# Designed miniproteins, single chains, continued (6): the designs that were tried, part 5

Each design is a single chain, and the fold is of that chain. pLDDT is the mean over its residues in the fold that is shown.

## One batch from the design tools (miniprotein)

Design m20149
Fold by ESMFold2-Fast:
Structure m20149 (fold): chain A 62 residues (1-62)
Amino acid sequence: MPASLEELREAVERYDKSLEGSKEEQEKAREELERIARSGASSDDEGVRLYSAVTLTVIKSE
């Protein structure tokens, strides 16, 4: 099922906190965030799709 706004928000917060940790933690959190955002991009909820698209754009811009 597509990710909820709550799941996306939690994944973003987890990724942000991982930036203070090891590179392995950052990579794992980034991969989880990307997976959740990709799932949310296919949501029936317009807000979830928009937030997911923005999140994917930010993490891909590096």
Scores: mean pLDDT 76

Design m20150
Fold by ESMFold2-Fast:
Structure m20150 (fold): chain A 68 residues (1-68)
Amino acid sequence: MVPKTKEELAEAAAEFMKENIGASEEELKKLREEVLKDPDSEEAKKMLSKFLMKHFGISKEDIEEAIK
């Protein structure tokens, strides 16, 4: 299915990452809950940035550009 909302995007990304990256279920669940609760919150942005840095090796500056 094609994701249409931030909720669907977060869910699809979590499922993809669980299968392909081996991220923990707890880590993915917490990230999804924070993003769905308030995607503009400092905690949601920090968790998403750390997840991308940890699993994709993306720099902090590249992540800040992507989530603008």
Scores: mean pLDDT 64

Design m20151
Fold by ESMFold2-Fast:
Structure m20151 (fold): chain A 98 residues (1-98)
Amino acid sequence: MAPYSETEQRIIEAALKLFGEKGPENTSLREIARAAGVSVGTLYRHFPSKEELERAVGEYILEKVREAAKTQEPDIAEAFIRMAEEVLKLQEESLKKR
């Protein structure tokens, strides 16, 4: 699959930070766009749904974990795994409220 663009990467990084701080359910696409320094329209052009963005964040974390494993940086890999587990736990809690 093609790598993410610089704009998409900025959006993913902003989403990852906000999801870690207050969870995916309490994080809006508008807030992610603001944190990434892009317009809401630009964000929707790259990620039409929150589900697509959440998937991209998960794939980004996995790629960073793989890179860290190759450079023998296990502490960085562990940090990304913990962030992914926290995001997934908050997403599961959100689904229970539906």
Scores: mean pLDDT 73

Design m20152
Fold by ESMFold2-Fast:
Structure m20152 (fold): chain A 72 residues (1-72)
Amino acid sequence: SDNMIEAYKNILKTVLKLTEEEIEELMPYLRATSDSDAARAIMLALANQTEAPPDLSPAAIELLRKILKLKG
């Protein structure tokens, strides 16, 4: 949902310190992922977990990997 996307943008900006440009780069991945899977991917990125769980959707795995790459 749009409200959840705005919440995720705020977490990416405030906690992960991503730039506005990096967040915009993540938008297609966020829109392709369900709210629950997006939340899980963001939480794994916050924990600096590089190994994707086997039950995570392909879209969420791509989102996780993209966040980790931008986070550096």
Scores: mean pLDDT 80

Design m20153
Fold by ESMFold2-Fast:
Structure m20153 (fold): chain A 70 residues (1-70)
Amino acid sequence: MEEFIESLDPEVREGVRLAAEGGRLAHEAGGEAPDEALELIGRGLKLINDWREKNVADMSPEEFLAAALK
């Protein structure tokens, strides 16, 4: 898992990290996800999508994030 993330481009690795941190903050907030958590998730997915468009990846940003985090 972490080795997979570490092998990625710095932009992709940062995108995965931001999305994971946002998800963690949302989980810690319980029934109320703070705007900061949602913004981090959005920024992370945008970085992954931007890299994917430049490098012709076959995965959607969500599928790629799921593979990187699990």
Scores: mean pLDDT 69

Design m20154
Fold by ESMFold2-Fast:
Structure m20154 (fold): chain A 62 residues (1-62)
Amino acid sequence: SEEKVERVAKLTGVSLERARKILEGAQELLKHFSREVTVAFISREAKVSREKAEEIVRLAEE
């Protein structure tokens, strides 16, 4: 949803377009990988702390 994209943008400091791609990437990763692997990947890709990556992955699970 747009609200989830806005929250990802706030957590990462990136544009709404980039935040949408991050959220979609997390949703795609969760189809194939464990939550722990997805969190580690998002932390590295989005260049955010593990805690922020866990929040992004939680939003992707909703």
Scores: mean pLDDT 85

Design m20155
Fold by ESMFold2-Fast:
Structure m20155 (fold): chain A 64 residues (1-64)
Amino acid sequence: MAEIEKQKANDDKVVQAGADAARATYARLVAERPPTSDEERGQLETEVVKAANAAMKAKEAELK
């Protein structure tokens, strides 16, 4: 039981790290350069997803 709770807590931390990174990256990029085209919106979305994935991977490595 305790091991399952610890695993869920770790999973929640990983997801939260990704969400925080995505939010911070989106806010920063929009403040620096608001997207005005479909191409720029696609680039912004790609950078946000990339930042979220990197943060989640780093958090998973930290929690091991």
Scores: mean pLDDT 78

Design m20157
Fold by ESMFold2-Fast:
Structure m20157 (fold): chain A 64 residues (1-64)
Amino acid sequence: SQAQQLNQQGQALFAQGKYEEAIKKYQEALKLDPNFTEARLNLAGALAALGKHGEAAAVGKPLQ
C-alpha cells in the first residue's frame, strides 16, 4: 500500500539520522492508515530520537 511505502521511506530516513524528515513520512503513512501500528511506533521512536519524549509516549499508546 502507499502507507507501507511511506513507512519504508521514513525508516530509510531514520537510518540516515534524518529524524525530522522521517517523522513527516510516518505522519503521511498514518494519514492514509490511522491504524498502522508499525508507522505509529516508528513515529514515536523518531520523536524520542529528537528528545520529544512526551510526544513519543502519547503517539506510542494503543488506539482503543
Scores: mean pLDDT 82

Design m20158
Fold by ESMFold2-Fast:
Structure m20158 (fold): chain A 82 residues (1-82)
Amino acid sequence: SDEEEQARFDYLTKKLKEKFKDKNGIGTVDEIVEFLKEEFGLSEEEAEKIKKYLEEKFKDKNGIGTAEEFAEALVDYLLDNS
């Protein structure tokens, strides 16, 4: 639902902003994947799938993005893979 999607986006945005507070909310795909492993206990298979998805989505940005951009990408990934 839109409400569930918004709640996931808000949660991820908050957590990623906290993770990257010393970098003005900017991170890399590798840092996001490590964050997801630490916070959510992702399997190696899940982490690899998310990494490939984010690398493709952020290809034109050298894998760099804001907390909001990564949160949006992760919500989209979860909707397609749930």
Scores: mean pLDDT 81

Design m20159
Fold by ESMFold2-Fast:
Structure m20159 (fold): chain A 60 residues (1-60)
Amino acid sequence: MPLLARAVEDFEAPGPEFLSLRRGERVLILERLPGGLVRARSLVTGREGRVPAVFLEVLP
């Protein structure tokens, strides 16, 4: 089940497989990946990509 989360800080994608986020941007965490990464979808842009989990705060 996807989790609702929010970016706690801006994240600039280092490559095309990653998702850039602005602080406060809401995302769905779609899956957990190795190395502390998640696959997420932005609820603002609709784009998907990898984000380090440390940039995300799961919402209640």
Scores: mean pLDDT 84

Design m20160
Fold by ESMFold2-Fast:
Formats: C-alpha cells, sequence, structure tokens
Structure m20160 (fold): chain A 55 residues (1-55)
C-alpha cells in the first residue's frame, strides 16, 4: 500500500516539474538513508520515504 502511495507521489513531483533524473537521484539518496538507519523492512522503508517526501 505504501509503495503505491509513494509511486503516486513521485508522479506528482514529475507533473510539478521535477525530472525523472532528479526523482531517481532522490530515490538513491533515500535508499542510502534507509541503509544508514537500518530499515530493512520494505513496508517500513516505503512509509519512511513517504513521510520524508511529504515534508
Amino acid sequence: SYAEELEKYLLELYKNGMSIDEINELLAEWIDELNEKKIFDKEEGDKYLLEKLKK
């Protein structure tokens, strides 16, 4: 469920002028942060990313 919400939010960023390359760069940075925070559960990771993205 969080994965679908995350995809929708990323699409909204694209529609608002963010390029696919910029979105991929953000995803790479967030994956690095998930690893640093040791969030290995996909559901928790997607939730964390959504919270960061909304802020």
Scores: mean pLDDT 77

Design m20161
Fold by ESMFold2-Fast:
Structure m20161 (fold): chain A 105 residues (1-105)
Amino acid sequence: SLTQPSSVSGKEGEDVTITSTASSSSQSNFSWFMQKPGEKKKLLFYNNSKRAKGVPDRFSASSSGTTATLTISNLKKEDEATYYDSAVTEDGTVYGSGTKLTILG
């Protein structure tokens, strides 16, 4: 399983980090997705840190061991969304429960 915080918040112009932790070292190939109300789920990153097309430079992803990290710099109101991590394991793909990002101000 993947453990994500249920919510994070930040102010416009600040940076925010979402960290996901895998329950086993067998997890690999982390991916990050964004889902906004009324929109389809959008791929942000795959293969740990590979950027998908159309993703702004303000977004970045990294991983170390069982930990996957999504960083959003210079927060904008449009970044308010639910963010999901996923990981590939030998038993198939596992998904995080999602982190709701709230923009304050």
Scores: mean pLDDT 83

Design m20162
Fold by ESMFold2-Fast:
Structure m20162 (fold): chain A 77 residues (1-77)
Amino acid sequence: SIEEIIKNLKEFTERMIELAKEKNAPEEVIEEIKKIAEEGIEQIKKAKSIEEAQKIAQETVEKMLDLLDETLEKLLS
């Protein structure tokens, strides 16, 4: 269901935030992760099918992972 997709995305976001904090990511990165998740959830709510909702959720997850990877690369520089 769309509700289950949203629940899973929220749980994933919480784990991403926890990992970011453990890695000492800046507060602005944590806030950006939250923003990406919120925007993704709003798009999922507007999805016309479960398949569309799943694609949006996957894209949202990819954006969060890309942000974390970019942040870690900068911290190693």
Scores: mean pLDDT 84

Design m20163
Fold by ESMFold2-Fast:
Structure m20163 (fold): chain A 62 residues (1-62)
Amino acid sequence: KEADFENLLAQVRALVEQGQPETALAAGEAQIRAMLARGEISEAEAREWLERLRRLVAELEA
């Protein structure tokens, strides 16, 4: 769901800002994988969300 993704990104951003980028990335990736496994999102959506998540973490670490 869009709201679930927005909540995911908010949690990831907070963790990176707290100095936990590896934890943030791992938690975000785990959540996306769990949603895919539950059939809540497609493989294409999961791929897009993972790319956006990794980009966000990389930008916040720069």
Scores: mean pLDDT 79

Design m20164
Fold by ESMFold2-Fast:
Structure m20164 (fold): chain A 61 residues (1-61)
Amino acid sequence: MSKAEQALEAARRFLEAVRAGDTAAAEAHLQEYNRIYAELSPEEKAAVQEEAGRLLDALAA
């Protein structure tokens, strides 16, 4: 998996943990997402931000 794919997996797991009410798991996945995101290229950051936005929109619905 690319770093961008790993960041998106962490974002997805964060949202799943939030939906489940698992605060500890949500914090762990958010920290992993932020760690990977910091290492991404500008192009990868843009792609991840766009896809993470779609995941957040799905959570808000």
Scores: mean pLDDT 80

Design m20165
Fold by ESMFold2-Fast:
Structure m20165 (fold): chain A 88 residues (1-88)
Amino acid sequence: GRYSEETKEFFEKALNASKEELEKLIEELLEEAKKLGVSEEELEGLRKEGEEALKLHEVDKKMAAALLVRMKGFIEAVKLAKEREEKE
């Protein structure tokens, strides 16, 4: 489905990113989470996952990309939860 293609494209983008590009992707994910009203505790958790991804980028680019996909998946789950709150 469309969601699966977006996830694949994001994984490929993160996998082929330079360290600077990866930092930018992480910053974009954190800003999206802030806009969704994610708690400071959850936002700190996402920041730590991003820092781990940057460390892994030098030794395991596939795992670094996978961590960014996990961060994106969490943000998408928060969007779905917000849509439910707005309906009921």
Scores: mean pLDDT 81

Design m20166
Fold by ESMFold2-Fast:
Structure m20166 (fold): chain A 67 residues (1-67)
Amino acid sequence: RKQRVANLIVAARLQYVAAEIEGADPEKLERAKELIDQAVKAYENGDYETAEKLAREALDIASEAIA
């Protein structure tokens, strides 16, 4: 689980950077950034379940921001 969650956080960060470069909606970018930051904190605290949920939400929002 730990490695899967780490991979999701990386994916969310990469998607966020792509959305930012594309000039996506600032409100969606800010929400995605908040979720990524929360996912990283949960991961550092060993709460992999919460980190996975937050990272997936961040990835979804960042992906929607590009579309």
Scores: mean pLDDT 80

Design m20167
Fold by ESMFold2-Fast:
Structure m20167 (fold): chain A 63 residues (1-63)
Amino acid sequence: SDAEAAKRAYEVSKAHSGDEQAAKSLVMALRALGHDEAAEAAEKAFKEKGADEALKVALQKIK
């Protein structure tokens, strides 16, 4: 699913490059999959509360 693809991009990047790159990878994956609303919500959540909140918000928007 698109949610699993975006989550995988986030987790791989977080394990190798840390939280900022994980958030960037998440947003890029969401935009590539056509989930612009989820990508925008994730960007905002990252700036306010960090990478884990960005992932949580993104997964809630993908339905």
Scores: mean pLDDT 82

Design m20168
Fold by ESMFold2-Fast:
Structure m20168 (fold): chain A 74 residues (1-74)
Amino acid sequence: MSEVMKLMAEGSVYFVAGAVAEVLGDLELAIEYYEKAIKLFEEAEKLGEGELKETAEREKKAAEEALKKVKERK
């Protein structure tokens, strides 16, 4: 459980950092942070079970949507 929780926490930090970079207009940095968040949530999804796995999958999809939207602006 600690490893999955750590991956989810790190993913959330990168997701927020990506959103901040996007608001500041640094689309390249936003893309980098969203890609890192996606990888962390994907790893959490693979290691997680039950609600944690579902939450990781949901967070991953949110980060993927954010990444797609930023790439459309670049």
Scores: mean pLDDT 84

Design m20169
Fold by ESMFold2-Fast:
Structure m20169 (fold): chain A 56 residues (1-56)
Amino acid sequence: MVPKTVDELYEEGLKEIKDPKKLEELEEAYERALNAKNATELTGAILRMIGLLLDK
């Protein structure tokens, strides 16, 4: 099951980010989060998504 926070970040990113290059990076980070098998991998993906959202 995908954590609610990851899904919410992805949806917010799709609405808020206007740079198509950053949207591509958001999609990549989301996919990485979905395939994370350890907390460390998941945390890294989440931090990348948050960084993209903050830098819109």
Scores: mean pLDDT 75

Design m20170
Fold by ESMFold2-Fast:
Structure m20170 (fold): chain A 100 residues (1-100)
Amino acid sequence: DVSKVERLLQEILGLSPEDAREVIRYLKKLAEENKADFSELARLITTPEGKEALRRAGEEVRRFLETTPVELTREQILELLALEIYNEVGRLRNERLGLR
C-alpha cells in the first residue's frame, strides 16, 4: 500500500515522487509516535473517503500558506501536509469505529 499511497499523493496533491516519499516518512513517524498502525492508515488513504481526506488536507495547507506571513521551508510544508493528512485520516478512522 505504500506505493499506492505514494501514487495518490502525486495524483491528488501534485507532489513530486521525492516529496511524496517525504510525506510518507513523516506519516510513518506520526503513526509510530501515536502508536497507530501505519498499514491501516495507508489502507484508509486508498479508500474513496481517504482520497477525499487527502484533498481536504491539501486545501487546508493551501489556505494556511495563503494567510501566513511566515516563509516556510519545503521540509516544513511537507511536514505540515503530513500532519494534516494524519488528522483527516484519523477523523475517518474514528467515524468507522463509531467514534466522533
Scores: mean pLDDT 83

Design m20171
Fold by ESMFold2-Fast:
Structure m20171 (fold): chain A 80 residues (1-80)
Amino acid sequence: ASQAYLEGLEAYRAGDYEKAAEYFKKAIELEPSAELYTNLGEALAKLGDLEGAIEAYQKALELNPNNTVARENLEKLKAK
C-alpha cells in the first residue's frame, strides 16, 4: 500500500481533514484509484469543500462505476 495513503487514513482518523486530503492527493499522484478518490471526497466534504468532494466522487465512479460508497455520498451531496 502507498505510504501516503496510510498517512492520509491516520490523519483522517485524527480529525485532521486538511492533512488527510493532502496525503490522499499525494497518493493519487502516485497511483490513482477509486478508493483514493472516495477517501479524498470524504475528507473534502468534512472540510466543507462540497464542490471538491463532488468532483472527487465523480472521478471515483469513472474508475469504478460499482463503488457504492462514492455513489451514495455523491447522491447525498447533490440532493436538494
Scores: mean pLDDT 84

Design m20172
Fold by ESMFold2-Fast:
Structure m20172 (fold): chain A 109 residues (1-109)
Amino acid sequence: SAELIQALVDAISAYLLKPENVELLIKYLESQYPFLNRMSREEKEESVRALVDAMSDYVLETATSVEQLLAGFNSALDRLIEDSTDEEVKQFFKDLKEFVEAKAKELLG
C-alpha cells in the first residue's frame, strides 16, 4: 500500500540522516566525487540531505509495493557493499541493509 511505502521511505530517510550516518555518507560521497573536497562541512551535510530527499521523492513516485522497494534497495546495497573498499563504509551499508529488511518485515507483519 502507499501508506506502507511512505512509512518505509520515512524510516530509511530518518536512519540515513542520523548524525553518525551522515558522517559515513559524506565519507562515501567524497570517495566517489572529488569536487566535495572543495565544499565546507555544512555544504557537505546539505548535499547529503538533498540527496536523501531526492532519493525519497524518486522512490515515492516509482515504487508500487514494499516488496519491490525492498528488492531494489537490497540490489543497490549489495553493489555498494561489494564496491566499498573502506571497512567503515562497507559496514554502514551492511547495517543499512539489515535496518531496511527489519523495518520492511515490521511493516508487512
Scores: mean pLDDT 86

Design m20173
Fold by ESMFold2-Fast:
Structure m20173 (fold): chain A 68 residues (1-68)
Amino acid sequence: LEEELEELIRRLEEAARRGDREEFRELLERYLEVGRKLAESLEGVEAATKYTADQLRAIGLELDLELT
C-alpha cells in the first residue's frame, strides 16, 4: 500500500507538470482512497497520510490558478 501511494504521488506530479487538472483530480481521489485503507490498518499513519494529501490538494489549487 505504501508503495502504491508512492507510485500515485509520482503520477500526480507528472499530471501536474503537464497541467492536466482532470487527471490530477482523478489521481488525487484514488490516492485519498488508498490512504484511507492504509490508515485503517495503522492508526498512527492516518495523520501523515492526510497531511500529504492536503499538500497535494494545495498544489492542485495552485495549478488551477495558473491555468485560469
Scores: mean pLDDT 64

Design m20174
Fold by ESMFold2-Fast:
Structure m20174 (fold): chain A 58 residues (1-58)
Amino acid sequence: DAEELAKRLEEGIRRGEEALAAETDPALQRVLQGRLARMREGLRLAKEGRAEEAYKTA
């Protein structure tokens, strides 16, 4: 379900942004940035109705 996946990804992105803002370790900041980029791409695919591709990306 693309709509439910989009909702979960939006919540995950918000939480990831909070975690990134609190993180002081540059290596962990890089990991969080990578996870956020994948979640944002997954959200884009889910909003386009491409749920299968979104699941593989996020």
Scores: mean pLDDT 81

Design m20175
Fold by ESMFold2-Fast:
Structure m20175 (fold): chain A 55 residues (1-55)
Amino acid sequence: MAEERLERLRAEAEAAGLSPEQIEAILANERVQIERDGSVPEDRRVPPLVPPEAA
């Protein structure tokens, strides 16, 4: 339900007083993340823990 996440972000950005341009930029970025996540198994829904070896 990607639309719900986008609407939630929009409402929060509007409450913060951001301009429509900034809101659209935030939504566009989140949409890309949702599309990428939706193409992979739900295993990605678990909280991401970055191993220290990566750094």
Scores: mean pLDDT 66

Design m20176
Fold by ESMFold2-Fast:
Structure m20176 (fold): chain A 55 residues (1-55)
Amino acid sequence: MEELKQKIEELKKKYDEVFEKIRDALRAGDMEAVRKYTEEAVKIFKEIEKLKKEL
């Protein structure tokens, strides 16, 4: 149980970092980078939700 909580917290940190990269890419007008980082963020979000259900 505690290991799952730690994994969730690490994923939240990665999610925040990816979100900052999306913001930077949007500012630069790099739509390919926006797409890649958005896909990464969605994968992280889905993984967090799955881990929360498994507990």
Scores: mean pLDDT 81

Design m20177
Fold by ESMFold2-Fast:
Structure m20177 (fold): chain A 86 residues (1-86)
Amino acid sequence: AATANAYLKAGAVAFMNQDYASAIANFDKAIALNPANATAHTAKGLAYLLLDKYAEAIAAFQKAVELDPSNTTAKKALAAAKALLA
């Protein structure tokens, strides 16, 4: 059976291939198995950001920051996405 970590890795591979839709689908599967995985929420936000889906990116980064307030990557990405939407 696929694990949350396996879906995260599959999503990262899709992301590197610029297949952001497949990346998001795999990150959603990782989140379904482990909803508290801040890394999955951050990665999903980055994929939405590259699709110019700023509202969805903001929501994903907000969830990542809620789960891990020390996540500097998610905090910086959240600020950047908000600036692009404003």
Scores: mean pLDDT 86

Design m20178
Fold by ESMFold2-Fast:
Order: structure tokens, then C-alpha cells, then sequence
Structure m20178 (fold): chain A 61 residues (1-61)
């Protein structure tokens, strides 16, 4: 096994499995939202069409 620095990951390791699963789910959702936002903003930057950017963001969710 890997001996991580005790100061770095000790708090995460001490969390219950249920708490860790919730944290993972939240992290996944935040990542999905970030990717959708990036795609929408890129479309808006390329076209200048805010409605198109908004629609692409919405479809990415």
C-alpha cells in the first residue's frame, strides 16, 4: 500500500464510507457543470450568440 503523507490525506481517510461517497458524487456533479459551462462559453465566444451558448450549456447538463 501507499503511505501517503499523514497530514495530507488523514482527514479524508477518517471519513465514513457514506460521507466519502457523497463527497465523490458532489465532485462529479461539479465537474459535469464545469464542462457544460466551458462548452457554452466557448460557443458564445466563437459566435457572439448568447442564446446558442446557453442552449449548449443546458444540453450539457
Amino acid sequence: GEHADRLGLEGIEKASPEVLEVAREVGEKLREIGEALDKGLEAYRETGDWELGREIFREGL
Scores: mean pLDDT 70

Design m20180
Fold by ESMFold2-Fast:
Structure m20180 (fold): chain A 62 residues (1-62)
Amino acid sequence: VERFNEAGRAFLRGDYERAAELYKELVDQGSAFAASALADVYRQMGKTEEAEKWKKKAEELK
């Protein structure tokens, strides 16, 4: 819960590198929600191809 809150706050502040790092740690722990959030982070960074790959991975984890 705290890790999700910290990653979400970083994303809202525009610290996309920090947000991506925190969400990626949560994905490594098995969170499909974190994979969806990571896709949103990459999209905001302009990394559209990475965003689509993480979106697909989030759907596979559900």
Scores: mean pLDDT 79

Design m20181
Fold by ESMFold2-Fast:
Structure m20181 (fold): chain A 67 residues (1-67)
Amino acid sequence: MEKLKEAEELIDKAFQAISEGNVEEARKLIDEALKKLDEADVSPEEKQRGVRRVAAAYLLAVGKELE
């Protein structure tokens, strides 16, 4: 499941970028993670878990960008 693992790594990098205040970089990492999740040949439950993590990162990034 290399695509799922790649997506998880990108999500972790996005959270790191958010913690550093790099919202633009976080957005790029989130977009890449979503592409990898869409390409991943895994169960719907595993994809949903990944999507929830991406949603959390996205909300944090948007919150920082708006403030």
Scores: mean pLDDT 75

Design m20182
Fold by ESMFold2-Fast:
Structure m20182 (fold): chain A 80 residues (1-80)
Amino acid sequence: SSEIEEVKERMKKEIKMVRDAADLSIAALEAQKAKAEAAGDQAAVAKYDEEIAKIREVEKEFIERIEKEGEEEIKKIKEE
């Protein structure tokens, strides 16, 4: 196996962990949002929507960082 393949497999695992963690957190917030919607609490619904959006933003930033760092590692390997 090449060192490049090891970087790609690590990136894949790290991205999966980030997505799984975000999905777990969002599922909990979506459950709370559903309860707030049933209660007619529009302020709570808006708060949960904002929290879900922030989690997705942080997820995107972590994935972009993993991809950038992995591509930089691959570039260095190719330059050797």
Scores: mean pLDDT 89

Design m20183
Fold by ESMFold2-Fast:
Structure m20183 (fold): chain A 64 residues (1-64)
Amino acid sequence: MIKNPALIEKLKASGADLSKIEEVVEEFNKVYEDYLAGKKTPSDFLEARRNLEKKIAEAAGIKL
């Protein structure tokens, strides 16, 4: 699950590859599911969230 849909919409408007965005969202969702199952810590979840934001920006051609 991603909690910042406004960021995704902004990146789509910049011509970001939607299929790449969908893929990184799925990767984040897997970590979120593992977190709910007790396999990941809150720290792991936050790392995955930061990684999602970074990958979305990279897919849009934005350097962080």
Scores: mean pLDDT 68

Design m20184
Fold by ESMFold2-Fast:
Structure m20184 (fold): chain A 67 residues (1-67)
Amino acid sequence: SKADAEKSAEAAKKAAEKGDAAGAGSPIHQWALANPEGREYALKGIEAAAKGDAKEAAEYAVLAAQA
C-alpha cells in the first residue's frame, strides 16, 4: 500500500540523516515490486545507495512512495 511505501521512505530519510547509504535504499525494494509507477525511482534510489549517496537514495525513495 502507499502507507507502507511512505513508512519505507521515512526509514530511508532517517538512514540518510545518519549517513547510512545502504539503509537509505533498502526500504524501497518491496514497493518497487508492488508499484510499477514508482519502480523507476525505486531502482534509482537503490543505485544511489550502492554508490554511497544516502541523500540521493532517500530523495528517490520519497519519489517512489509518491508515485
Scores: mean pLDDT 71

Design m20185
Fold by ESMFold2-Fast:
Structure m20185 (fold): chain A 60 residues (1-60)
Amino acid sequence: GPELYRAVAPIPKTSEKELGLRVGDRVLVLEEIDEKWAYARSLETGEEGYVPKSYLEKLE
């Protein structure tokens, strides 16, 4: 199932395919695409898009 993460750095939305996030925004990682990118849904906005994995921290 999707895992809960949060953004540890701000991510500007530079395309419609990407998620823009603020520090502390929570996301569900829906799919892990490769070593660098995940496809996630923002719990703050409901938007979905690609996000750099290095900017996410898994919530325990």
Scores: mean pLDDT 82

Design m20186
Fold by ESMFold2-Fast:
Structure m20186 (fold): chain A 89 residues (1-89)
Amino acid sequence: MEEELRRVAELARELAEAAEAGDVERAKKLLLEIIRLLDRATEAGLPAEEALRLLGLVLRVLGALYEGDYAAAAETARLLAERAEELAA
C-alpha cells in the first residue's frame, strides 16, 4: 500500500508537468497508470473513503484536461501527489 501510494505521488508530479506542457496524450497515459496503482493500493488495504477521495482528484484532472484548462489540471495533479504522499507516510 505505502509503496503504491508513493508511486502515485511520483506519477502525479509527472502528470502536473505534462498538464502544464499541454501534453494531453502523456497526461492520459500517466492517469491510467495512477488508476491502476490506486486499484492495487485498495487491494492492499487502502480504506475505501481515501481511495474515493484520490479517485475524485483523478477525475477532476481528467475533466480539466478535456476542457483545455491545463493550469487547473496541473494544480489538481499536485494536490493528488500531496494527498498520496500524506497517506504513504
Scores: mean pLDDT 87

